# Ledger of designs, part 8: designed miniproteins, single chains, continued (4)

Each design is a single chain, and the fold is of that chain. pLDDT is the mean over its residues in the fold that is shown.

## One batch from the design tools (miniprotein)

Design m12241
Fold by ESMFold2-Fast:
Structure m12241 (fold): chain A 90 residues (1-90)
Amino acid sequence: SHLEKAKEAVEKAIEAVKSGNRDEALRYLQEALRHLDEAVKAGEVTPEEALHFLGLILRAIGNLEAGDYDGAIKTLEELKKRVEELIAKR
């Protein structure tokens, strides 16, 4: 599903942040945004759920741009948990 692909992109972004590669992490977050958009179009998530996920992605991007890698990891782990919860409730 698109939601599963969004989760994979978030997991790769977390690993990139842990390795200190900001540019790679931002690339994976752009992939997560693309998959989230496709998930909305496919009816896999509600608009309200999508806005919440978008907010977490934007917060993680803000953390990375500020050099707050610990904050980025915490935000992305929260995003991952919420995506996993939605996949489990399908």
Scores: mean pLDDT 85

Design m12242
Fold by ESMFold2-Fast:
Structure m12242 (fold): chain A 55 residues (1-55)
Amino acid sequence: SQIDQVQQQIQRLDDGIAWIRAHPDALSPEMRQTVVATLNAQRDQLQAQLQQLQS
């Protein structure tokens, strides 16, 4: 279902954020800030979509 797809996308974003947090040396501070901000923005958008689908 579309709900399942959105939930899976949110899980993948959460996994990506967790990976970045676990590997502080993998990215420069500037890249880390940009990537985390981008992933959080995408997660917020998907959460809003999920809320609409469940309404």
Scores: mean pLDDT 85

Design m12243
Fold by ESMFold2-Fast:
Structure m12243 (fold): chain A 80 residues (1-80)
Amino acid sequence: SMLEELRKRLEEIKAQLEEILQQLKEGKITKQEALEKVNKLMSEAQEIFRELIEAGHEDLAEEMAKELEPILQEFGELLK
C-alpha cells in the first residue's frame, strides 16, 4: 500500500542518515559531502511527510520527524 511504501522509504532515509553520520564521525567523508547527502535525503523526507499529512497520517508524520531530530542535532554539531 501507499502508506507501507512511504514508511519503508522513510526508514531507509533514516538508515542512510545514520550511516552518513557514522562516516562523518569517523572522518571517512568530508563535511561538504555530508551536507550534500543530508540535504538530498531531507528533501525526500519532507516530501514523504507532506504525503503522509495529505493522507491523514499527521500524527505518524510528527512521530517519524521526531525520530530524525537527534540525528540532525548531531549533524549540526559536527558540521561546524
Scores: mean pLDDT 86

Design m12244
Fold by ESMFold2-Fast:
Parts: C-alpha cells; structure tokens; sequence
Structure m12244 (fold): chain A 74 residues (1-74)
C-alpha cells in the first residue's frame, strides 16, 4: 500500500476527512503540522509502528480543532 504524503494528509485533516487516512499517518500529521502533544506512551507506540485507537484519534481531532482556532487568532 502506497502511503499518503504528509502534505496530502494535512489537507485531508484540514478538510475534516482524517478518517480516510491510516490512523498512524493521521496522528503523525497532526503532531507535525498542528503541534498536537502526544503522551509518552502514545509516542512510544507510534515509534514501534503501532496505530492509535479510535478514541485517541477522536481526542486528537478535538485538540487539532482547538489548535487551529488558536492559530487563527495568532
């Protein structure tokens, strides 16, 4: 399976279509482009190639929306 580029993933996340992405790619893109802060446990799992849970993705989406709103004000 050909992976999405981080730029393509960022566009999908910005459009609210992050569910179409591989969970690992979605969370990694949120961390890099939106400054999402992951816990030590989440970082360790991603480093091992383990995808985040659906609950973690929903929390990440909520945090990214908050970061986007803060970025608009800055």
Amino acid sequence: MKPFTLSEAEELIDAGKWETLDPMVAVTTMERFYGLKLSKEQQERLNLGLPPSKEELEEAKKEVEKIKEEKKKA
Scores: mean pLDDT 69

Design m12245
Fold by ESMFold2-Fast:
Structure m12245 (fold): chain A 106 residues (1-106)
Amino acid sequence: MERKERVVELLREAAEKIRRAAEAAETEGMEKAHELAREALALLSEAIALARETPELAGALNKAGEAAAKVQEALRLPAEERERAVELLREAAEKAEEAREIAEKL
């Protein structure tokens, strides 16, 4: 797989898992939300590593980094801060989707 195509796929999967984490926080509980958020962080980390080695993907790298930071912030919140965690996860999903769009347009 071309590096760009792999980054686009990873960012798409990460955005989907972050959206599912936000939904799970509201419907299934914070434990499930944290599981999905950790899976999304793994995908974002792989995308960031690949983008870091590809100068053309600098814009996508920046947005993916913002998404990862927001997911990590959500994971550090106590379970009672559910509403704040959901907001951070929704913002992270938006940033991951922006990163995907930047990568896809190259």
Scores: mean pLDDT 86

Design m12246
Fold by ESMFold2-Fast:
Structure m12246 (fold): chain A 62 residues (1-62)
Amino acid sequence: MSSVGAAVIAAWIDPEAMSEYARALLLENGISEEAAEKLLAGTADFERDLTEEQRKALGVAP
């Protein structure tokens, strides 16, 4: 299970409280700033905007 994926979901539920925390976790786990912004905005394409390693960090299988 991925703590990073849980943080992103928490930011979708409460963006005011959790968005900065989720963004920091995404960046710390090797997700680019651009991809992190797309994930938090709900506009990211998991297949195109994320590497296999980054998808694994979020708990998404290839």
Scores: mean pLDDT 71

Design m12247
Fold by ESMFold2-Fast:
Structure m12247 (fold): chain A 77 residues (1-77)
Amino acid sequence: SAAARERREYLELVLEIGEMQRDYLKRIRDKNLTPEEEEKARQELKDKIIAFLQDRIAQASPGLRARLERLIEQIKN
């Protein structure tokens, strides 16, 4: 079904974001950053994830678009 495909695509995107976050955490750990530098790096990662999701929304089905828009709102807040 369309709903099942949208759910799979959504979960795949969530997993990709999870991998981006995991890779970021490994890099931060290895660099032994200050709290201020770590916060800046976190904000930069957040902005990159939002940009990635916005690009995907342009090509997404209406159902997937709604899920991704909600995810962006959650990440922003």
Scores: mean pLDDT 84

Design m12248
Fold by ESMFold2-Fast:
Structure m12248 (fold): chain A 87 residues (1-87)
Amino acid sequence: SAEDAGLRRLGLVMLEIKLHMKLEGEISDEFLAKAKEEVVAALREMGLSQATIDEIKAILDSIDPKNIESVEKALDRIIELVLEDRK
């Protein structure tokens, strides 16, 4: 289903972000820009509400790619919002 495809896509992007953080200690601005687009596309494929997508976009725009704690907090908040939208 589109929801399953979107969830898989989101999982792969999240894993890629985590691997880059673990290997480099930071994320490049170019990588973050592409990851943001892939996250938004995955959320749309999952059929999440526009309100949830807009809130997640704001979180993505607040990420400091040089700060691992900033990135991890953002990823955790995105997961919480995805789960909340499905309730």
Scores: mean pLDDT 83

Design m12249
Fold by ESMFold2-Fast:
Structure m12249 (fold): chain A 86 residues (1-86)
Amino acid sequence: MAIENLKKALEYLDTDPEKALEYLEQAFREIDKIFKTPLTEEQRKEVVRRIYETLLASGGRAKEALEQMIEDLKRVLENIKKKLEE
């Protein structure tokens, strides 16, 4: 779900940045509900805020920021999976 919302944010970034931000917010709400261990509440708020600021100010680098978020989420999921296998 969260990865899908990040991908949707990437799709809308060029055509509808406001809608892209809504998908970003939804993705991080899902991360907050599912994965409390990788990020504290304060860290999640800071990450979301900084991404919004980066997207608003990026002038073409917003897509790169969203791609990085997708990669970071995949790494978090793999880390949790590895911990669960212990």
Scores: mean pLDDT 64

Design m12250
Fold by ESMFold2-Fast:
Structure m12250 (fold): chain A 110 residues (1-110)
Amino acid sequence: MQELLDKAAEYADQAAENFRRASEVAEKGGAPKEIVDLARKGADYARKMSEAARQGNAVLASEYAGKAAEFMHQASLLAEEAGVTDAARLAREGMQNAAKASIYAREAAE
């Protein structure tokens, strides 16, 4: 269990960093505030996921992973439409890391 939760926390931390960078690149690229705010919400949920995983709460970690991916999916689509393709790429990388974190958290819960 602990090894799976440690991996979940590691991937969640990577997702949070990707989402933080996505929000910075979006802001500097002149993306609308709505896109930047969505990316920041995704990063916040990824951090909450990492905290839940470190506390051994696999169910809560999985729920926060889902919310992080949801906000980042929206941010990625809007960033692509706005032409801020680097922000969209970072958001997609973060979503892949959040998905890995969610898989490890769910395995720890079983």
Scores: mean pLDDT 80

Design m12251
Fold by ESMFold2-Fast:
Structure m12251 (fold): chain A 111 residues (1-111)
Amino acid sequence: MELYEEALKAIDEGDFKKALELGKELIKKGDLEEAYEIAQRLIDKGALDEALELAELLRSKGKYEEAKELYQRILEKDPNNVKAIRALAITLAELGKLEEADEYFKKAEEL
């Protein structure tokens, strides 16, 4: 059974928890690009908590640019998501963008 196809079907059916678990399995297997696509589709459906968890796992695997893009997209839909703001700040710091990281850390503390 192809994990990526099964995850896409789960998203289409509104089973975001199943899509998250399949995305975690993809990350465990090293299929990071497929997991990134799953996270993007979860954001498109408004499943922001599940998308955030996949973004955090991708960041832990060193996919800093992809994680940054996912956090930015989550914040476009939920601008006051403190977890996403802090995760973006950490990711910007990991990318060496220290001034941008500091601004997002300050924003998270003010919310």
Scores: mean pLDDT 89

Design m12252
Fold by ESMFold2-Fast:
Parts: structure tokens; C-alpha cells; sequence
Structure m12252 (fold): chain A 95 residues (1-95)
């Protein structure tokens, strides 16, 4: 809605590339874990984290999302990390 089509396309491609790296490390990624990984990637991108750090927090979020009950807690932790502008190390400690 607020992104140019070119910026949206670039964002989608970056998320897909990072998600593929996560899937290489977690080949049995569930749809819930994939959603958590995507949220973590978006938070890492908005915070200006390095690509390696974005992958690390995505892996941590995915691994922490074991069931439907975990999903809202992980989402809240990621939102807190974004609001408080936490470094990758602190996001990993939070997850």
C-alpha cells in the first residue's frame, strides 16, 4: 500500500533468499515456523541487521515456534525487539 511496486518486489526477493537459507538449515520447516522466520527476517531488515544476523534470528524464531501456542509469544518478542531497536545478540537472548 505504501511501497512502490519496485521496492515491494525487492523486499519479497530478499525475504525469499533469506528464507531459502533458513530452509537449507531446517529442511522440515513447518508453515508456522516459516511464518515466524519471515517475521524475524522483516524485523532484522527494519533494524538494519547484517544478512548473517537476519538468518540467525530467523533460525532462532523458527526453532522456538514448536506449536500454535508458541507463535503469539514469538511474534510479541519480535515486536518488542523492533520497538526497543535491539541488537541481534539481544534478540537471540529474547527468543
Amino acid sequence: MELDKEEEEKLVKKIEELLEEVKKKLPDLTPLQETAAIEAIKVGMELGLKKEEQIEIALAAAKATKSLADAPEISEKLKKALEEKLPAEKILELL
Scores: mean pLDDT 80

Design m12253
Fold by ESMFold2-Fast:
Structure m12253 (fold): chain A 88 residues (1-88)
Amino acid sequence: MISKEVIFATSEVALEMMKISLLKSIPVSDEERKRELQELLARLKALIAELKELLAKEKSPLSKEELERSIAGAQAAIAEIEAEIAKL
């Protein structure tokens, strides 16, 4: 079974990624959007660091695979956010 720590950490990444979709539906100024995107970027980078620490300590192959998938997804989201910030 995947460990509870891994489930919690990967769920936090998923919640932060959902905030990107929410920003698309909220009518905000370019300045406010830029600030919120930069804040999400900082949080995702912090979560990736946490996931990498968990990955280094994890012994279960299933938990490692889940952590690696979440890290990859978060890295893709970071690239998307950086591209959106560059448009502002």
Scores: mean pLDDT 77

Design m12254
Fold by ESMFold2-Fast:
Structure m12254 (fold): chain A 94 residues (1-94)
Amino acid sequence: MSQVQQQLQQQRDSSYQGGAETARAMLASGMSADHIINSLINDAVYRTRMFGLGGQSLAEVKGALDQLVDEGALSEQQKKDYLEKAEKAILEVN
């Protein structure tokens, strides 16, 4: 039980970092923040539906949102709105 919880947390932490790195790279390539986050939410919904990776997929979206705010590409309000959208979309799959 404790080892499984620890592994799940490590996977979520890795997904969060991956999301932040992906958002940074996509933004540097000239993609808009809106396009980046909508693409990541769509991928998160797909992965949740196919593989049950909702927690990891949501962590990736959170990492991307935090990075886009840090880069000045999104406001805190836009981050909140996108996070709510992602949470609802992932919840609706289950």
Scores: mean pLDDT 83

Design m12255
Fold by ESMFold2-Fast:
Structure m12255 (fold): chain A 109 residues (1-109)
Amino acid sequence: GKEKVIELLKKAIEYAKQGNLDKALEYMKEAARLSEDPLVKRFLEFGIEIAKELLKLGEYELAGKALVIASETAIEALEEEDERRKELILGIGEGLMLILLGVAKLISK
């Protein structure tokens, strides 16, 4: 059920806001693994990859923001009943994640 995925994503947000990025990433990976919604699963996997790239750049604060944005976007998408609106929510989230990565690359070389 989507309720368990939402609970895991809420934990990812809590840990990301505390700066515990390792735990946030673990909860987000578990949420992606358990997600039965293919669009949300793909989006969470994308968010995990962006967060990992930000961590490789040493941009820990931006990685934390990325994990929060990805988790909040996924929760909103899971609570959306309309497929078109769900796709729009996920598309906006992807755009925000790419902006964070672009900013990180500008400040980290």
Scores: mean pLDDT 89

Design m12256
Fold by ESMFold2-Fast:
Structure m12256 (fold): chain A 88 residues (1-88)
Amino acid sequence: AQKVLNELLFYRAYPEEFTDERLEELAKRIVEASKTDPYLAELVRILKDEPPPPGRKPLNISPVEFLRITFNLTEEQAEKLVELVKKY
């Protein structure tokens, strides 16, 4: 989780490094790691707009809004990441 967060913060600081290739690599890494990391599994659930597990409070925000608030991404960056995560 922390390594993925650091990568998202890096793209915010260096927007010229936010290429489609790097974004697709990040999305693939998030989805692959989500199979074993419960924090990344929850992130993928939120980004795919899937229902919460039983007993947990649902988040009443869109995947794009979640990324904008949590990681300070631009709307364009958030939309691209959501679409790539859904693809995998």
Scores: mean pLDDT 70

Design m12257
Fold by ESMFold2-Fast:
Structure m12257 (fold): chain A 65 residues (1-65)
Amino acid sequence: SSENVNKVKKALGDAKFKPVARKDLLKLTGLSEQELILALNELAKETDGGVIFDQAAGVVRIGSP
């Protein structure tokens, strides 16, 4: 949902767009793992790659790869 997307955007902005571990995003946003995954997928679509998530490293950031 757009609400959950906004929570993720705020958390990344508060980190000054440095990489944030997925587990830390769960704590900062209060979202479930499923809600976080859905919000990250929506951000990736909305930003055309402006939000990058690396599942292998477990980190999320804003910016080009």
Scores: mean pLDDT 72

Design m12258
Fold by ESMFold2-Fast:
Structure m12258 (fold): chain A 63 residues (1-63)
Amino acid sequence: MKTTTKTFTIGGLQVTLTFDENGNVLSLSVAAGSVTDEQGREVPVPATTFDPAAAKAIAENSL
């Protein structure tokens, strides 16, 4: 099975989407990192992997 990955940055976080050959979203992974809050402080964010349904919803909001 051939998969395609796309990596992009949202709010300082590295986000990776994995698609199948038909363009269906298989997974979404967020690497551990940090985001800047309203006061300019870095807030740590843990690594997160979403199920396919949540990954699809996030991908659709990015389109």
Scores: mean pLDDT 68

Design m12259
Fold by ESMFold2-Fast:
Structure m12259 (fold): chain A 95 residues (1-95)
Amino acid sequence: MEEKWKKEYKDALLQMAEIAEENGLYEQAERWKELAEKGGSVEEINELTLETLKALEEKMKQTKDKKEQHKLVVQGVTIGILAAAAQFYLEQIKK
């Protein structure tokens, strides 16, 4: 049971890394991958989530393509959901 939560936790963090990397946020992507390997904390997840969301918002302000803006909004919402899920999985691992 704990092994399943560890897998779901890592998968959620790696999905956030993939979204960051797809948007050229290579520093944030590498940090998400590092958290997936070392475990991390709720505080680290929250801080990196905020940094990733701010970077996506900055990209959205720089684009004039409405399709790209829509993609960035959806990816931002997805980051929020994945971060909440990762925190839940981390709590299950600690129980």
Scores: mean pLDDT 85

Design m12260
Fold by ESMFold2-Fast:
Structure m12260 (fold): chain A 101 residues (1-101)
Amino acid sequence: DNAELSKDYEENREKLIALAKQLLEALKALGGAKTEEEWAEAVRKALEILGISPQEAADALQAYIDATRGRLLKDPATGRYLKRASLEDIEAFLKELLENS
């Protein structure tokens, strides 16, 4: 049963990682952003293309970084990734992922 729980957890994590990769590819397909305004618009369009919420995107990005040992914005008080997903938070997460890729 412990092995089954670990397997389910791993399968869910892989789905989130796949979603994060899809988000990054959608963002790349939008041709990149040269200004903060263009970057914010690219993130909005990527979320619309995938049909996902900001919270789903944040959860996916957190799982991806946890798997790759990269960096994301964290709550300084708890050391956890931001719980409230805003477009600005997702923008910052995606910028940091692209810098670490």
Scores: mean pLDDT 64

Design m12261
Fold by ESMFold2-Fast:
Structure m12261 (fold): chain A 100 residues (1-100)
Amino acid sequence: MKAAEEGLEAGRRGVEEGERGLETGLEGMRLSSDPTKGTAGALAGIGGVTGGWLGVRLAEEALRTGDVKKGENGRRLGREGVADGRAGEALGREAAADGA
């Protein structure tokens, strides 16, 4: 059950970080004369939201069914979502700084 519980936490955090990455990437696109970094940030943010959402869904199903592999996959996807969201935020901040 621990993998599924960790998957829920990581998945929820992946959605949160992904949304932040998307928002920061879009703002970077708006502020920068070069949209490249902001666009990459927004896309990474979308990846974070998607990975986080899938992580939550797999972890919830693992908790309901006792499927250990789904719990492990949910944890992995949730953690990947966190990483993608954070990468998106970093790229968006760089784009915004380039526009200043």
Scores: mean pLDDT 86

Design m12262
Fold by ESMFold2-Fast:
Structure m12262 (fold): chain A 93 residues (1-93)
Amino acid sequence: DEERERLLEEMRELGVPESTLEALREHASVEQIRALLLQRRLARLAEETGKMDLLNELSKLPNIEEVAKALEERGETELAELLRKAAEAAKKA
């Protein structure tokens, strides 16, 4: 509903195609859209930091906090903070 449209607008700002947004509007739950928005933000961070392979592997972990902890264990403290910031932004959206 209103939350769905807000999340879809944020996904549009991240460059998600209209055809994908239409499919999500019809078939996806708000929770699924939030998860996809978080995935898009993580992909954006990976592109900006040049650590696409690392974030792609760690994003397969079942919990966002566990992904951030794994990044800290690898000495990627700044990247872990960016990941948590992206997760908070996705929750707020």
Scores: mean pLDDT 68

Design m12263
Fold by ESMFold2-Fast:
Structure m12263 (fold): chain A 96 residues (1-96)
Amino acid sequence: SMLERLVREGLRRFGEIVGNPMLVRDMEAEVKASPSAEEAVRVLIERLLEYGRMYHALGATDKAERLYRLALEVAERAGFPELVERARRALEEVRS
């Protein structure tokens, strides 16, 4: 499905941003444990936002911005307006 493809793309791009295979494995396991493709996408977006906050707190602003941008794109493509708003707000905060 389109959502299954979006999950695979999001996990790949997450790996490219963080460069840490253990974090990728942990996120993949959690996302793939979801009962549906829709829930898998929601979990992916939530974890992208959490990792973005973590990197921002550590001063890794470029990684945080890339993670928030990915979360926004995935939320928009999946049609989750509440997550789109959360990602937009996170991007605003990291850029200020």
Scores: mean pLDDT 89

Design m12264
Fold by ESMFold2-Fast:
Structure m12264 (fold): chain A 105 residues (1-105)
Amino acid sequence: SALLRVAERAVERYGDERARRYLRLVSARYAEEREAANAEFAKVEDDEEYALELARELEEYRRALLRAVIREILEDPSPDAEEVRRQLEEHAGPEIREIIEEIEA
């Protein structure tokens, strides 16, 4: 997911080593699900009309996985999770902030 990569880059650039390590561990728990979603998209890329319909569902699935990662960070009371949250709110951009707002609503 492009948005997860943006989140990882924000923490890499502005977070400390503990924040970077924490995000890597959380992201790794969802790696298998991300790979499975990418594999499903690849199966339909040659059917342009069907691929466009399924691409929307797969993007929603990828966004749901990113929401799960962010939710785990927001629900973790540790200082490491709080630092990752701070970096995401300040530096990850409007799409990540929208996901945080959706979870907190």
Scores: mean pLDDT 70

Design m12265
Fold by ESMFold2-Fast:
Structure m12265 (fold): chain A 91 residues (1-91)
Amino acid sequence: MPSKEEIELIAESALLEMGVTVLSKDAEKQSLEELEENLEKLEELKKRAEEIKKKAEELGLEEAVKEAERVIEKIEEAIEKIKKLIEELKK
């Protein structure tokens, strides 16, 4: 059975993933200002996800590491999508 610490880190990763979903939903309908604000928020979520991964690695919690890596990948995909939308709006 996973430890309480592993369950907590996995739960924190899941909350960050929900944040990514909210920030990237209907991104094509967002203004330039909203996209720039959401980009900053996504970069902060990435930093938090990387901190979760580091803690999981230090504790040897392989499942929590894998979950954090999955969430980091989703954040990076959302960041790239928002950056492309910002570039298109600045043309």
Scores: mean pLDDT 85

Design m12266
Fold by ESMFold2-Fast:
Structure m12266 (fold): chain A 92 residues (1-92)
Amino acid sequence: AEYIKKRLEELLEYVKENNASESLKREVEILVKEIETIQNASPETRERILELLDKIEELIKKNASEKEIQKEVLELSIEVGIEKLVRGVERL
């Protein structure tokens, strides 16, 4: 959980420092704000999130296009959105 938070914050720093598009920066900022949802997710969901973060890191290492990086970030956003729905915001 703490490890995922650190990796998301590192990704946010990367997109800011490398002058990424406003849309990509906004998507990553939203993911960072959803850290409580991620930290409370099932181990299986957290594993999928880590796998997506690993894919993003490999794309960055390969100097992949911003479009390719953004596709994986959008997959992360979808995964987090599903977790929010299945947990129910007011369950406890």
Scores: mean pLDDT 78

Design m12267
Fold by ESMFold2-Fast:
Formats: sequence, C-alpha cells, structure tokens
Structure m12267 (fold): chain A 107 residues (1-107)
Amino acid sequence: NPYEEALKIVEEGIENRDLDLLFEAVGYITGDVELGRELREEIRERRRRAIAKALQLEEPVEATEEEVDRFMAEQHGVELEELRENNEKALEKAKKSVEELLREAKA
C-alpha cells in the first residue's frame, strides 16, 4: 500500500528531523487526488508536531499551512515562493510516477 509506505517514511522523517524525506513521502503518494488530500492533511499535522518537537514545545502548535510552509522554507534555506514551486513540481512528478505504476499493474 503506497499510502502506508509513505506514512512510514513520514514517521522516519519526523523522528530523524529529515525534511527532505518528508517532501519525498508527500510526492510519492500523490497519484490519487483524494488520497493525496488525506495525506496532505496528515503531512500538515505531522509537520506541526515536528515543529513543536524541534522548538521543544510541550504540545503541538495550532499552525496555519502558511506558517508551516514558512518554517520549512527557513529550515531548507529557501524563499517561501521557491518552496511552494518545488513542492508543486515534486507532487506533479510523483502523481505521474504513481499513475504509470498503477496502469502497468492493472494492464
């Protein structure tokens, strides 16, 4: 199950504070629009928890998507706009790869 494997990668990324691994997981499973939406919400929640852990907060912060994106941009040393463009490109690439794999498996 690509979703379950992606979630394991997300958990590993959070534990190791590896933000690149978190982005890879988001990209890997976005071949399904509804599944991708569910995972985006899960990724957002996990990012919020990772931020709280990195900042040594006792409880996860109620953070907006923009605040999470700003934190991730700072961690990667890039501009917010560049992070968003890179995320969009990664998601499109992952969607194509997953769709091709699913088509080959069904054919």
Scores: mean pLDDT 57

Design m12268
Fold by ESMFold2-Fast:
Structure m12268 (fold): chain A 59 residues (1-59)
Amino acid sequence: KPTDEELRELAKLAAERTGKSEEEVYQAIKDYVENGDLEKARKYLTDDEIKALEKLKSK
């Protein structure tokens, strides 16, 4: 299971790249990790970032 710190770091990087707020991206990441909301995650994250989340989920 990913730690909150790991999710926050990914959210920060994605937010900086996309111009979205860190909190907005973090909520999308958290929804994907907890509820499998892939459609919402894809609006904020690249395929590579989603794969990184999948690796963190298996931890």
Scores: mean pLDDT 77

Design m12269
Fold by ESMFold2-Fast:
Structure m12269 (fold): chain A 100 residues (1-100)
Amino acid sequence: SEIEELEKEIEELEKEIKELREKLEKTTDEEEREKLKAEIAYLVTKGNLLKLKLAELKGTAPISLEEALEFIREQIKQLREMGLEKVAEAVEKAVKEALE
């Protein structure tokens, strides 16, 4: 089932995000912290898009994919304005892969 496959992928992504967040809390090197923040942003964005797809299949989607993508694109602009270029690039990569 596509629903069961998506639920498993989301669960695996959430576990990986948790492990990376715990690693970030213990990391003091700024370059490594920046890499971890970018990786977390990539996985969170990917997970949120998969959750939206799952919600659409269940008929429970709170917003459309178009609305979600507009929101994410505005967040990417804000991240760049804050100088968080690696985080912005990671989010953009997740969006690009989800639209393939």
Scores: mean pLDDT 86

Design m12270
Fold by ESMFold2-Fast:
Structure m12270 (fold): chain A 80 residues (1-80)
Amino acid sequence: SSQDIQDFRQLRDQIQQIRDQGRDNGSFSPQQRDQAQQLVDQASQRIFQQTGERIVPPDDIFRAMSVAAARLNQMIRQME
C-alpha cells in the first residue's frame, strides 16, 4: 500500500539523518547510537514481516545503518 511505502521512506530518512549527524560530528553520542540501533532493529523487523527474510546487520553501527538504508531503498523501489 502507499502507507507501507511512506513508512519505509520515513524509516530510511530517519536512519540517514542520524548517520549524517554522526558523520558531521565524527562520532555518535550514546543516545544517537541507541536511536540508530532501534531504527535498524525496526527496519529489520519490517523487512522480515514484508519478505520473510531475516537480515543480520553488521555489529558496526555505521555499517548497520548503511545496510538497513540500502535494503529499505531496494524495497521502496520494488513497491513503486
Scores: mean pLDDT 82

Design m12271
Fold by ESMFold2-Fast:
Structure m12271 (fold): chain A 88 residues (1-88)
Amino acid sequence: SAAWEALLAELAEREAAFLAEAAARKAAAPDDELVKLELRIELGRLQLEALDRLTELRGEETEEERAQRAKLEAEIARLEAEKAALLA
C-alpha cells in the first residue's frame, strides 16, 4: 500500500540520519563511554518506535515482531541501568 511504502521510506530515512549523526558524535568524542552508551540507547529506542509504527499500520503483531520488541525493550533497560551506574 502507499501508506506502507511511505512509512518504510520515512523509517529508513530517519535511521540513516541518526546513523550519520551518531558517527559524527563518536568522531567528536571517541573516548567518551557515556556518548557511546547514549547512542546505543537512542538507536534501540528508534528501532522500537519503528517496530511500533509498522505493527500499528498493519494492525497486527507477529510472534517474531513480539520477540524482537521484547528483546529491544530488555536491551534498552540494560543500557539505561549501565548509564545510571556510569553516572553514579
Scores: mean pLDDT 87

Design m12272
Fold by ESMFold2-Fast:
Structure m12272 (fold): chain A 81 residues (1-81)
Amino acid sequence: SLFSVPAPMRAGLLIEELRHLAEHYEEVPAEHLQKTEAQLLAVVSSDVLSDAERARLRAELERLRPHIPALTARLLAALDA
């Protein structure tokens, strides 16, 4: 679980997952995509991320926006809520 990862590594693992999705979006099964997107949204919507982790995630989501625009828009909205 992402919630079980030490705080400094949590943003890093989220970024790695987002980069993997951006590079392999068309290769990932729909059920797997839906589950991963739900887990990512749950983590970024929670209060477990520090301000530094949120800033790092925002920067990476903006960089990945051209590759996964719908998911990055939802995650950015959740981070800014």
Scores: mean pLDDT 73

Design m12273
Fold by ESMFold2-Fast:
Structure m12273 (fold): chain A 74 residues (1-74)
Amino acid sequence: DLDTQVTIGVLDVAVAVVRTSTRRSEKVSQDFIDEIQHLLDRVQQVKATSTDPETQAAADRAVQELQAILQQAK
């Protein structure tokens, strides 16, 4: 429904912002890594508390993308 689509959209935008920020810089700062970790924790909490399959799938995609960015940053 609309609420689910809004939640999915917010998660997709958050991941896109992180991806764009990483693309702009050749060096990733420790502060930026810490912010990605905080976002990852928040997304995992959304996944754990949501009962909607579409929201859980969007959260899973966001977790995988954020984890990949963190691995590439080192």
Scores: mean pLDDT 69

